# Designed miniproteins, single chains, continued (5), part 92

Each design is a single chain, and the fold is of that chain. pLDDT is the mean over its residues in the fold that is shown.

## One batch from the design tools (miniprotein)

Design m19185
Fold by ESMFold2-Fast:
Structure m19185 (fold): chain A 79 residues (1-79)
Amino acid sequence: AELELMLKRAKEGLELVKKGVEEKNPELVQKGLELLTFGQDISNEERQELVELIKNEEFEKALEKAEELYEEVKRRQAE
């Protein structure tokens, strides 16, 4: 149940990041990344990196990071 909920939130987060990148909207990208990292043990260094990517409007790198996080959540559910 817990892992299924995390997968659902991660999928919603990834969709928001994709929309934010498509619309060039940093607020949507930020909301998507927050959903993707919800309940995850993310280091302070990774959080700082995400903040700087959003601040600098590096949408392509933010999307890559979101896809990596989603794949990690999927792996945890599969194993």
Scores: mean pLDDT 74

Design m19186
Fold by ESMFold2-Fast:
Structure m19186 (fold): chain A 108 residues (1-108)
Amino acid sequence: LVEEVRARAQRTLAWLQAAFDAITSDEEYDAALEGLFTTVRGLVEYAAKNKDKEIADIVIELLRGAKAILQANPNVPPEKQAEAIARLDKVIEEIKKNPYKFVEIPEP
């Protein structure tokens, strides 16, 4: 099960990389980022139901990987990149404080 969750996180990062590489508009960027947070929410809810801290740790790794992809991608406008990184950092900190609670952070 944890192995399947880890594989899903890896597939999500691969999808995110491909999505950002193909981005041509703010709408596509916003859709890709919300897709990431939808996956994160599902995994955190799953960790809460199963009281499995290892799943929460995998979610933090996924968010850190997403941050790296955003920082490295030239198709993401610098202003949007800074906002997304701030949002990701806040989610990581909230999960660290409570690994079984997902906090939806609105765009700044």
Scores: mean pLDDT 73

Design m19187
Fold by ESMFold2-Fast:
Structure m19187 (fold): chain A 78 residues (1-78)
Amino acid sequence: MMPVAFEVALSEFLKEEAEKHKGNKAAELFLQYVASAPELVLKSGVKALSQKFELPEAFVRNTIEQLKKLAEQHNYHV
């Protein structure tokens, strides 16, 4: 079960990222996927997610690194 503190932090992070990428459908779909399955995102390779969502590897990598930091800060281990 996902800790409430991590769920809140993840929701806030994804809301801020969605605002930065408003109108970019590929980024919106990726952020929705992160919201629905953060564990699968953390287990997935940057290249695989970049190809799946047609997003730059740098964007995917940066998002995954922020997700890892949030998970570590809230004791959510995958």
Scores: mean pLDDT 78

Design m19188
Fold by ESMFold2-Fast:
Structure m19188 (fold): chain A 85 residues (1-85)
Amino acid sequence: MPVPVIDPSLSSLDRIAQAEKWLNQAFDEFMDAKERKDVDRMEEILEQMKKLLEQLENDPRIPLSYVDNLRKLVEGMEIELNSLK
């Protein structure tokens, strides 16, 4: 699943909505991969989430609190992944 490019013409709320739609799907796929112990798939999804996080960190229209919460989620997922290696 390709990482979305956030549309710069959108409002802050709509950019967050675009990111959330993709993140919800990615999180569900990560949890499914975790249940199956598919470490390679978990790693692929986590790397895609990190790429989205980098886009959001560089977007001045995205609230810092949202970026910080997403970073904590990604860090938690990375800890879960590393526990299975």
Scores: mean pLDDT 82

Design m19189
Fold by ESMFold2-Fast:
Structure m19189 (fold): chain A 68 residues (1-68)
Amino acid sequence: SGEALYRERMVPIFGVGAGGRGSAPDLVDLARRDPEGLLARLVAGIPGVVPPLSEEQAREIVAWLLDG
């Protein structure tokens, strides 16, 4: 599930509720403003922060964020 993928790969950086931690952005907010842009960023990855995700994994995470 998107929740399980988020918890496994993104919680240490973005926090449990995807509300951001320290300088990390609020991913729920980003998903609501620009879901396609967030999906593209997750597929590309963020160097040194988030490894590239498959399109399927990125879609599951974005869908989970939009449900919250």
Scores: mean pLDDT 69

Design m19190
Fold by ESMFold2-Fast:
Structure m19190 (fold): chain A 90 residues (1-90)
Amino acid sequence: MPLSAEQQARIAEILARVRAADELRRRRIQAEAAHGLIEGLKSGDPVLGIEQAIANAEAALATAAAPEELRARTAELEKENEEVEKELLA
């Protein structure tokens, strides 16, 4: 799947910002991106999965939220991602 120059630039910016983020924010960004990718894989459209992963990561980077909300959402997404990963490994 060829990534556009625009998609590559967006991914590079996301990765740079993730490296600068604290542990909780980094985990949240990774969980949101993984969730988007998994949803695309479940639909049978890996291109949609990549676009959704980029969009989810950018949204997570832009979102301001209380630490309690960030922890709750991160834990829920990590749990959901683990459940789908177990299904895919079968």
Scores: mean pLDDT 72

Design m19191
Fold by ESMFold2-Fast:
Structure m19191 (fold): chain A 79 residues (1-79)
Amino acid sequence: MEAEYKKLQEEARKYYQQAGELASRASDEAVRLASRGLTDPAQRDADLARAEALNPELGALTRQFDEKKLEAEKLKKEL
């Protein structure tokens, strides 16, 4: 039981780290795409849509972190 709890805590930390890395990459990508779109409105709009798509992935990773953390807390209570 305790070993399973520690495993869930490690998984939660892993998702948290992935969310942070994805957020950093999304920021860098948004800056790059905005710069590219300065002379082409259609390309700018498409690039902004792609940058915004990275935010849903960040949201999914954050949700997974919260879910694993909650699961670990429930498992700890069952000990």
Scores: mean pLDDT 64

Design m19192
Fold by ESMFold2-Fast:
Structure m19192 (fold): chain A 103 residues (1-103)
Amino acid sequence: SMMRMTILLFRVLAVSSTVDVAPRLSDDQARAELEQAMGDLIAVSDELIALSTDPQLVQQLSDIRTRVESLRADLQAGRISNNEARNQLSSLVDQLRQVIFQM
């Protein structure tokens, strides 16, 4: 399970990398990359929930997952800018990393 946790952490770091490069992309490309990164973060959260036996950690992961889904929906609907989405996604990545370090 340690090796699986390491793979999931690397996937979270890949999302963080997308957040960092998004401001240097065209608006259309930045949106597509951010939407994909959000989808990847949801998938990672789902895998971490499946691996966790701690109800408190499961709740924290579920809360992060729900926030990422809401953020993706807002970005897809044009309710928030790419810059706002990037800032919120960065915060959610940091929160997910903190939860992973508690596992």
Scores: mean pLDDT 84

Design m19193
Fold by ESMFold2-Fast:
Structure m19193 (fold): chain A 92 residues (1-92)
Amino acid sequence: DKKTEALKIIGEAAGKIAELAEKLSEEVRTKIGKVLQEGLLEAGGADTVEEAKEIFERSAEEAIKLAEEDDKEVAEQIKKVKEEAVKKIKEL
């Protein structure tokens, strides 16, 4: 149950990050999309909620760094999505 809930939170957060990335250049958006897809696949294979959370945090941090090169405001919005998702996972 907790793993399924964590993966739902991660999937929802990744979707929100992808929507924010639509405001960025095509090149940066494509890179963020790849990072998120690889992160979701890796998190889905995680044995624990903690591992899934750590995988998501790494992927989101990479997306933030990529977004900062294009639009610092969008990067800050992505950071807030990450922080909210991490808080929800910790409450499981």
Scores: mean pLDDT 88

Design m19194
Fold by ESMFold2-Fast:
Structure m19194 (fold): chain A 95 residues (1-95)
Amino acid sequence: ALNLHEQAGDTDGAVISANNLGNLYKDLGNLAEAEKYYKKALKIHQEAGDRDGEIKSLNNLGNFYKDQGNLAEAKKYFDEAGVLELKRAVEKVTA
């Protein structure tokens, strides 16, 4: 219980920081660092089993690649987010 609560708090802080750093580096034009931090946020949500957070991180990466004109990578991340969103919708109907 204590370790799970501590780990959850660290996860929330780490993902917020990673997303904020991704946005900051994107605004500065440092695209390599921006990508790194967006992918770090995605990994944190995946390791935590946070599906809603994973969907948000996948959409952030999709928008990041779209803004760079990399439509193939953008499509990949948007498609992954869409699959998870549909799974979430099905679970809400069948619960």
Scores: mean pLDDT 77

Design m19195
Fold by ESMFold2-Fast:
Structure m19195 (fold): chain A 89 residues (1-89)
Amino acid sequence: ATLEVEAEIEYDEEKNKYIANVKFTLTTEEGTEEEQKTLEADTLDELVKKIRNLAFELARRYSSRPVVVSGSSTELSEKKVHLKLTIKA
């Protein structure tokens, strides 16, 4: 199975938190499923850890040894980051 993760991360000044809108695309022999989640954290590092932990938790449903096959982080601005991660399970 292949799990693709895309996250749009933005700092919310009213909440003083980083907010991520995360899209998970899971491709298996049975087909492709998409799930969207919103995650929050006080720091960017904590938010990235939450995204990765959730991605690995989903991947572990299909393999005891999920492997990151690609990853990228693009800073769109000081307060906006686009994260992509691909995991093979």
Scores: mean pLDDT 82

Design m19196
Fold by ESMFold2-Fast:
Structure m19196 (fold): chain A 100 residues (1-100)
Amino acid sequence: GSYDPEAIGEKTREVVRSLSDEEIEEIAEEAAKLLNLSEEEKKRLIEELKRISKADEEELKKMLEEFIKNETKENLFVAAIIALILGDIERYREIVEKLE
């Protein structure tokens, strides 16, 4: 193939880890508008994005499996970001197909 999933995951992880709390909140606001999330769902999304930004690979894999067990729009959005960080592009595509 013409791409490296591991390199994509590494770059995504660098970006996510470099995000400030304020930038995470801005991303969550835009996601909440796009996905029509409630204020409570948006607050949960902010907290989960902050957790992802600090998580190691083992924690990310565990979080991914937990989020896909309950397919809310906020959980699917978080799961998609985790899949990208892990370089799992096929899993990312499957998750995105479930988002509106």
Scores: mean pLDDT 77

Design m19197
Fold by ESMFold2-Fast:
Structure m19197 (fold): chain A 70 residues (1-70)
Amino acid sequence: MEQEIEGEDFSIYFVSAGTFAVLNKRTGIGTLHVGGFPAATVKADPKLTGREAYDLALEAVKEGKGKLGL
């Protein structure tokens, strides 16, 4: 079930229970989770939606530009 949650400091976009993205609006860091595990972190504009941050992180993972941990 697709679900989008917008908070003061975070936006969260759920594709499923195991696949979701979290955008930290304070730091501009998006984190993609796949299979319940962190798959990538990317720098994103804090004005992006959780869905836009998800798309950006997914593209970065595919291009080998994402980070699995800092």
Scores: mean pLDDT 72

Design m19198
Fold by ESMFold2-Fast:
Structure m19198 (fold): chain A 64 residues (1-64)
Amino acid sequence: DLRAQVNQLGAQYGFIGYDVISQLVSQGYDIDAIFDIYRAHLRSQGFSQSAIDGIIAAIRARLA
């Protein structure tokens, strides 16, 4: 379950690193679905919308 994996990693590390997201994309998971789950996790951890947007933008830039 992708949602469970994202929630577990976020709880343990406070964010998902590029390597994990890159691996999930290589396994055939949709990047927008990964980011939607990750945004929901970050919101549940009390991150501001500005902080979430910055984190997602940084990961997206590294994936390009």
Scores: mean pLDDT 71

Design m19199
Fold by ESMFold2-Fast:
Structure m19199 (fold): chain A 88 residues (1-88)
Amino acid sequence: SKRKEMEELLEEELALREKRQPGSAEELAAAKAKIPGLIDELLSLSIEELEEYIAELERERPSLGPGLAEQAEIAMKLLELALEEKKE
């Protein structure tokens, strides 16, 4: 399911962040606990809103530094997965 793909993508993002800057076990647990809520928020957006956010990130991405560009790619993929779920 697209929801599972979004969960896996957010967990991969957290794992990459943890490798770069290890936080406390409490901080990691709190971040993981927010994943279902973040997915619910994305899925609550309209198709029009999702398409607008994707277009905005596509316009801005070439101007971003490497770290922000990677974050934008992950955000775009999450929005694309939410859009696919909505268009079902």
Scores: mean pLDDT 77

Design m19200
Fold by ESMFold2-Fast:
Structure m19200 (fold): chain A 100 residues (1-100)
Amino acid sequence: EVQVVLSGGGLVQGGSQVTLSCAVSGSSKPYEVRLYYAPKGETDRSKWRYIGTGVVAPGQTLEASLTAPSEPQTLDYQCAYREVGTREWRWGESISVTVV
């Protein structure tokens, strides 16, 4: 079973740098990976915003460095992934970044 693990969530100060990493496991093939975000609790995937993309080979990660918003809020981040050459996106586990 192929899965994508997103790392780098947690509690952050407004305006600080946050580094998020998506790693693909369980596959010997490259995957196209996209990093999305939405306000905490958004269940409609069509409303998630796209913030990063790349092709991740086995043993590699997609990294994104972001500046946290200045206003207190909680954002969910999630990586979508598909095998290169396919059209169906799968969604990995979400993580939360809470800005204080």
Scores: mean pLDDT 79

Design m19201
Fold by ESMFold2-Fast:
Structure m19201 (fold): chain A 75 residues (1-75)
Amino acid sequence: MIKTKIKIKGKTVEVELEGVTPEQANAIQYAVLKAEKEGKDPVEYAREMARELGTDEQAEKIAEAVEKAIKKVNS
């Protein structure tokens, strides 16, 4: 289990990602930051990155974790 820190709207939140390597976790974090910079949906970018690096099942779990982190920051 990997714990990674994702920056959302300038705030850092910790997200637990299962079944990923540290390199994959860093790529997912980069996808979230890229989506924010481009005005895109960070959940979609994280899902797409996770699908390229692993399985569709793992990508859905990662997208859910990122969505929860975003909702926590918006509260």
Scores: mean pLDDT 74

Design m19202
Fold by ESMFold2-Fast:
Structure m19202 (fold): chain A 70 residues (1-70)
Amino acid sequence: MKFDEDYEKVKKAIEEGNDEELLKYSPIPLLYALFVKGTGDEKVEEFLKDVADYFESKGDRGAALTARNL
C-alpha cells in the first residue's frame, strides 16, 4: 500500500478513536518498517508523533516512547 493512503487511514482512525481500524496497521511495526525504508519526510515524523500521542492517551507509555524515538 502507498504510505500516503495508509497515513490518511491511520490518522482518521486515531481521530475517531477507532481501535479496530488502527490495530489493522499495527502502527509501531508499520512505522518502523516505513522509517527503515527511508521514508524520512515530514509526514513520517508527524505520523510518529500522532501515534506516540495516541498510545500515551491509552496509557501505553512503552509504545509511545518507542514511536517518539524512531
Scores: mean pLDDT 60

Design m19203
Fold by ESMFold2-Fast:
Structure m19203 (fold): chain A 57 residues (1-57)
Amino acid sequence: SHHDEELAQRILEGSLQIAKELGPEVGLQYAERELAVLPEELKQRVLAELRERMAQL
């Protein structure tokens, strides 16, 4: 759980950086692939936050 939360945060930050540089679709695609190893609840939470933050770009 602790390790999963840390990994989820790193994936969120990396995905957001990719979205800023290469566009929101590329950032979201990266996030979906990387989050596949995490529990579904964490994955959905990160994807929701990523979408919200990308809407502010």
Scores: mean pLDDT 85

Design m19204
Fold by ESMFold2-Fast:
Structure m19204 (fold): chain A 75 residues (1-75)
Amino acid sequence: SEERELTINLFKAIAIKAEAYYIKRKYPQYSEKVDKIIGEIDQLVAQAKAGKITPAQLKAKLDELQDQVDELLRE
């Protein structure tokens, strides 16, 4: 169901934010980039809850933000 898909993607957003906060705490040099990613996650979650984007669109954008978080850890 759409409600189930939204719920799963909202938990995915929470997981990505948790990883982003971990990076900010351990690598303060990335704070500005991390804050931007967190802000984009919060905006996407708000848009999804308001019905302005679909759960599938939310998932696609969260996958892009996960890739950005993963890139911060690559040397």
Scores: mean pLDDT 87

Design m19205
Fold by ESMFold2-Fast:
Structure m19205 (fold): chain A 104 residues (1-104)
Amino acid sequence: SRLFLGSLGKEVSLSALARALGVSRGTVSALLRRFPRPELLTPDEIAAIPSRRQRLAAAALAILDLKAVGMPLSVREFATVFKISERTAREAVRRAERLAEVIG
């Protein structure tokens, strides 16, 4: 019941991941069963996820991964890349920042 974030070299428990992403443990578990490495999903793959909560969690993980590899995109740039509203991108960035604090 742990996710290994390869680009960050860190293991995170599902409970810590769910808490940081602001979703239920069941939502994270369902996302990880479908996508073992959700942080590596393309914007189009994230947009195709039917669950709004899972899409937001996946976007936050992808943003965290991009920041970890040195891609300092703005909220507006993330909105463009992921084909989402600036409001949703701002929320995904906020969740990514909470997760970075939990794993840091």
Scores: mean pLDDT 78

Design m19206
Fold by ESMFold2-Fast:
Structure m19206 (fold): chain A 133 residues (1-133)
Amino acid sequence: MREELLEKARRLYEEGERLFEEGNYEEAIELYSVAAYLFRQLGDKEGEARALYNLGLAYFRLGNYLGAAKAFEEALEIYRELGDKEGEARVLLNLGKVYEALGNKEKAEEAFRRAKEIYEELGLEVKEDPRLL
């Protein structure tokens, strides 16, 4: 039962990625939302964070910046809980772009600053997600 639900969550997530690549963002949002819910019910924090991250990307592509902010903020909390510094930095870069789109320059600058600090601590280059292009 649990393993079957986990497999279902993974399949919905993967189908959401396919729909996103095809430009079907509204349908991708539906699948990522269900996947995130299932991962949450199963206690799969890594799966939940990835689904919420992609949910945020899909909202951003539709110009739903409030939806994008909420999804990325939820993913950020989970990556912080997991100690996933690279995931945290990646979400913060995307939140910076979302906050810029919402006209909140102060939040955008803070998000970009924190992301840069984490990438520098990890010895990694700042990586922009091409799916926000």
Scores: mean pLDDT 89

Design m19207
Fold by ESMFold2-Fast:
Structure m19207 (fold): chain A 58 residues (1-58)
Amino acid sequence: MTVEEVVEELKKIPDDKLAEWLVKNTPLTPGEARLLANRFKRGELTLEEVARYIVEKL
């Protein structure tokens, strides 16, 4: 799975559902998923940075 493929999947997900999607589709814990989603919502992380983090955890 490439960063580009993950970015395309993440674009389909509403911001309010990002944490739920991460828990269901990645090995992230609920705590990690919430932290990552909150950082993205605050503009601290780009969508590409979120995708890179997911790929590194796979």
Scores: mean pLDDT 80

Design m19208
Fold by ESMFold2-Fast:
Structure m19208 (fold): chain A 88 residues (1-88)
Amino acid sequence: RELPDVLLLVSRDAALIIAAVPLLEAKGYRFVGLGSPEYGRQFRPDLEAEPDALIAVFQRSPNPKRVETLFLEGDPAAALAALKAHLE
């Protein structure tokens, strides 16, 4: 029920990540950066992702204790609806 302090969005669709930004900002997340899986591993060392995946990092707390990874794949409308439901 509690939202993670750091959230990593994994997607091969940059437009889908861009569309997710206002949903996350509405829940108090700040965009930190976008990069490769190697970049994502700086926040989550055990991150498993395809080499061509984009990793967008969002932070809600200045002292993060919990990191979570969400995969945004498939139909964009369904992926965004799932993200909205997850942020409840």
Scores: mean pLDDT 82

Design m19209
Fold by ESMFold2-Fast:
Structure m19209 (fold): chain A 59 residues (1-59)
Amino acid sequence: DEAARRRSLAEQAQKTIEENLKKMREAVEKGDLQALDVLYRNGRLTKEEYEELKKKIEG
């Protein structure tokens, strides 16, 4: 039962990640460095993508 509950939580986490990704992408487009940092920390951006977007926002 514990394994089934953990699987359900992973499923919910997947949907939450998808929604957060959309929201954070819009925030990054508006120049939000916090959203960019969160995406990088969450492993959604590579080091190179993070540096490129940070440069573009700060630039």
Scores: mean pLDDT 74

Design m19210
Fold by ESMFold2-Fast:
Structure m19210 (fold): chain A 74 residues (1-74)
Amino acid sequence: SAKEEALAEVKKEGERILEEMKKKGASEENLKTLERSLEALIEWLENYEGDPRAAARLAIAMLRHEAKLLLEEE
């Protein structure tokens, strides 16, 4: 389903962002912060009744923005 595809995309991109942060030497605290955000967005998307593809794009954009901010603080 579109929702299953959207959830898979958010999980895939979230894990990719976390791996990029690890390679850039992000702190354990910052990795845990982004991991919590990913978990919250996945749970939100699972319960979301609107357009799951649009919701997934927003979730991924939010994760990328947060990762950038966390890396800039280090």
Scores: mean pLDDT 86

Design m19211
Fold by ESMFold2-Fast:
Order: C-alpha cells, then sequence, then structure tokens
Structure m19211 (fold): chain A 77 residues (1-77)
C-alpha cells in the first residue's frame, strides 16, 4: 500500500541519518547532498500519498516526521 511505502521511505531516511550522524554534524558535502535528495524525494512522495491516507495513518506519519525533524535539529550545525 501507499502507506506502507511511505513508512518504508521514512525508515530508510532514519537509517541513513543514524549511519551518517557524525558526517551530518560536520556538514560533509557529499552526505548533505545525498540527504537533501532523500528529503526532496520523501516530500514529493508525501504530497502524493498523504491525501489518500486515513486520519489514523496521517497522524502516524505526522508524528514520525515530527520526531525526525526534532532529531535533525540536534544534528544539524
Amino acid sequence: SAFEELVEKIDKLEEFIRENEEKIRKGDKSVMEEFEKKIEELDKFMEEVIPKLSDEEKREILERVGELQEKLKELLP
């Protein structure tokens, strides 16, 4: 389902951040460029998928995105 694909994309982005945490903190150019591309891909996919989700699925996605944003605030220089 579109919801499952969105969850998988968020999981993969979270894993990328965990694996590259130190490089993100340092502002490594190659890692930051790849990270920006992943964010753009996720944003585009969310625009297509979110209107199709149930209210419960939307809440789950928004909570997960919010948690991801908070983690990024701690990591970004």
Scores: mean pLDDT 82

Design m19212
Fold by ESMFold2-Fast:
Structure m19212 (fold): chain A 70 residues (1-70)
Amino acid sequence: MLQEQLEKALKAIVEAQIAIGRNDVEKAEEYVDKAEKILEEHSDPEHPIAQRLRKSVEQLKKMIEKKKKE
């Protein structure tokens, strides 16, 4: 169901945040990619929660790119 997919995406986002905090860039990228794939395959682009999670994914991608350039 849609809610289960959104919960999986949220869990992946949280895991990516934890990985970034640990400077584990490879794990952070894996979790961000997982969350992005779930949101693209299993969510309505106009759903408010899905939009919020996609914004979180975008911010995490920017943080990862910054870490890779340090």
Scores: mean pLDDT 78

Design m19213
Fold by ESMFold2-Fast:
Structure m19213 (fold): chain A 62 residues (1-62)
Amino acid sequence: LRERNFQRVMAAVGDLLAAGEEPTVAEVARRAGLSPYHVQRIFKAEVGRTPKQTLDIVRRSR
């Protein structure tokens, strides 16, 4: 896929998890250089879920 913003979002999530921080929509947006609304839109388009739901699942699967 050519979606650079989605790649940036995934990198931000990975960085936060590696640092032992909770990956919130706001923190992911800050690290990826995007607005929280933009992060939500990307997640809904790519995974059919809100970022909060997706991040909650990732957090519980660790």
Scores: mean pLDDT 68

Design m19214
Fold by ESMFold2-Fast:
Parts: structure tokens; sequence; C-alpha cells
Structure m19214 (fold): chain A 100 residues (1-100)
């Protein structure tokens, strides 16, 4: 999929959110960006984290899982700062291990 098509898709889904949900997503993205910048991450790495947070949050807003989206974003950010190459895989593995 082209980068432009991916951005158009995300924008279309974002427009399906209520104004309140959009404001909350924007706040979450702003918090992640501020923290990542404070830790000295490159713009490329910050964009990676924001893309992840937006993707996770959009799916969970209507299910009332904003708190879970915030926690997962925080965990991914923490693992990323620890030098983990695949923070998403690490978080998924930890969740699976907690159930095993």
Amino acid sequence: MSEEARKAGREAVRKMLTPEQQAELDRLIEEVRAKAKEQGLSDEKIDYLIDLVESVAIGEFKEGDLERARRDAEEVFKLYLEGKQNPLDEVAARRAAERA
C-alpha cells in the first residue's frame, strides 16, 4: 500500500470518531510526542511511536479501552527506551506469558 493511501485510510477512520474522541486521541499523541522528545528520540522514531499509538487508540475508543491504549502505549515507549528492537512483540509476549 502506498504511504499516501495509508494516510488517507487513517484520516478516514479518524473522521469517524466523535469530536471528543478526536480530542482525546490528539491529547494522547501530544503526550507521547512530548515524552519521546524529552528522551532525545529522533523525529523518525517519534513518528513510529505516534503511528503505533494512533493505530491502537482508534480501534479501542468505541470499546471504552482508552486506559488500556494509554497503558500499552506507555509500555511500548518504555521498552523502546530500553533498546528493544520490537517493543510491540515484547508487549504481546508479556501479555501471552501472563495468561500461560
Scores: mean pLDDT 66

Design m19215
Fold by ESMFold2-Fast:
Structure m19215 (fold): chain A 58 residues (1-58)
Amino acid sequence: SMREEAVRYARELLEAGKTAEQVIDELVRKFGMSREEALEAVTEAIKSMEGEEAPEMG
């Protein structure tokens, strides 16, 4: 889904040293999503990077 792609892209940008604000702007521009959706995607990306105690998928 577009949201999963946005979360993946957000992780790559954050790993490259971009700020959360820059990542939000990039997601809005690239995917045409709202700032609210972009903020959710960035938040999800940060959460996945801080501690991988998430249950196994697949």
Scores: mean pLDDT 77

Design m19216
Fold by ESMFold2-Fast:
Structure m19216 (fold): chain A 92 residues (1-92)
Amino acid sequence: SVRQQFDQTMQQGISLTDQTADQADRIDRDLSSRLRQSRDRTRDPSTQRRGLVRSRGVMGTISSRSIRRGDRSTQQTARDASQLFNQAINLM
């Protein structure tokens, strides 16, 4: 069902977003803090869409900085997390 797909996509997206934030701690603690704050907004239905959109934006910044540093692993995790959040938004 669409609800099951949404819930599963959200669970995977949050997991990879948390992994991205952890990796970003070694790059820029302000970016990782901003990502955790926007991710926390996804827990509340009233702020969920905005939290998803903002998290994608922060992960885009993390991805760009990771490329500049040659950190392909962090770049890939941020991209994968962003794609999952985009899928979740499309299921809303």
Scores: mean pLDDT 88

Design m19217
Fold by ESMFold2-Fast:
Structure m19217 (fold): chain A 99 residues (1-99)
Amino acid sequence: MNLSDEEIEREFEEYRKKAEEEAKKLEEEGVKLYLKIERVGDNTKVTVKEEKPGEEVKENSFTIPALPGIEDFEGEVSAREYMETLLRMAEAAIEQLRK
C-alpha cells in the first residue's frame, strides 16, 4: 500500500473529527437527509438527498464494491447517522484492502 497503517489511521481519525463537526453543522442548519443503500449485483449503490430550508433538494449517488456487513437501507437519517454510516463504509473498505 502507498501509505503506512499508522498514516491511514491518522488520516481516518482526522476525517472522523471533521465528519463529527460537519454533522453538528448540518443539524444546526436544520438539514434533512434521506439515505438509500441498495445492493446492485456485486456493488453497493448509495443515494443521499439533502433538504435544507430555503434551498432545492440536492441528490447525490455513488457506487462502491459490495462491503461485508453493509445492509440495504432506505429512510430519513440524522446528519450524525449519515456520517457514521459513511465512516463505517470507509472502515470496511480499508479492512477489505488490508486483509
Scores: mean pLDDT 73

Design m19218
Fold by ESMFold2-Fast:
Structure m19218 (fold): chain A 84 residues (1-84)
Amino acid sequence: SEEFLNVVKKVDSLIRQKKYDEAIKLLEEALKKFPDNGVLQALLAYVYFLKGEIEKAREILDEALKKHPNNPDVKAIKIYMDNL
């Protein structure tokens, strides 16, 4: 949906600005509306990872992978985090 794409675009902008807490807040609000959205879950994990909260990021990513094992965005974030 247009709303979903606008959230992703805003999160990307906040990440580029290193405004991680604002990105987390936006993603948590979006996940209240779309609780099983694998892309939003993967992005939330990624932002926690960039903030240095590695264990929290892995916990969120593992849950996203269990629900969406074939989602390419979830898999891409997993590969990125595993390659560090």
Scores: mean pLDDT 82

Design m19219
Fold by ESMFold2-Fast:
Structure m19219 (fold): chain A 62 residues (1-62)
Amino acid sequence: ADAERAALVAQMRQKAAEYATLKSELNKETDPEKQAELRKKIVTLMKEMQALSDRLAALDAA
């Protein structure tokens, strides 16, 4: 239980760092096509972070 929770927390921290990097890149990007791809990556990452959050909540309920 604790090992799985620790792994999920580590994954969430990693995804949060990636999210911050992608948002920084989007803020500096001037190419509309590249901006669209960065937005897609951010949306995908947000979905992955939500899934990790849901898994953490499920572990805390057990």
Scores: mean pLDDT 83

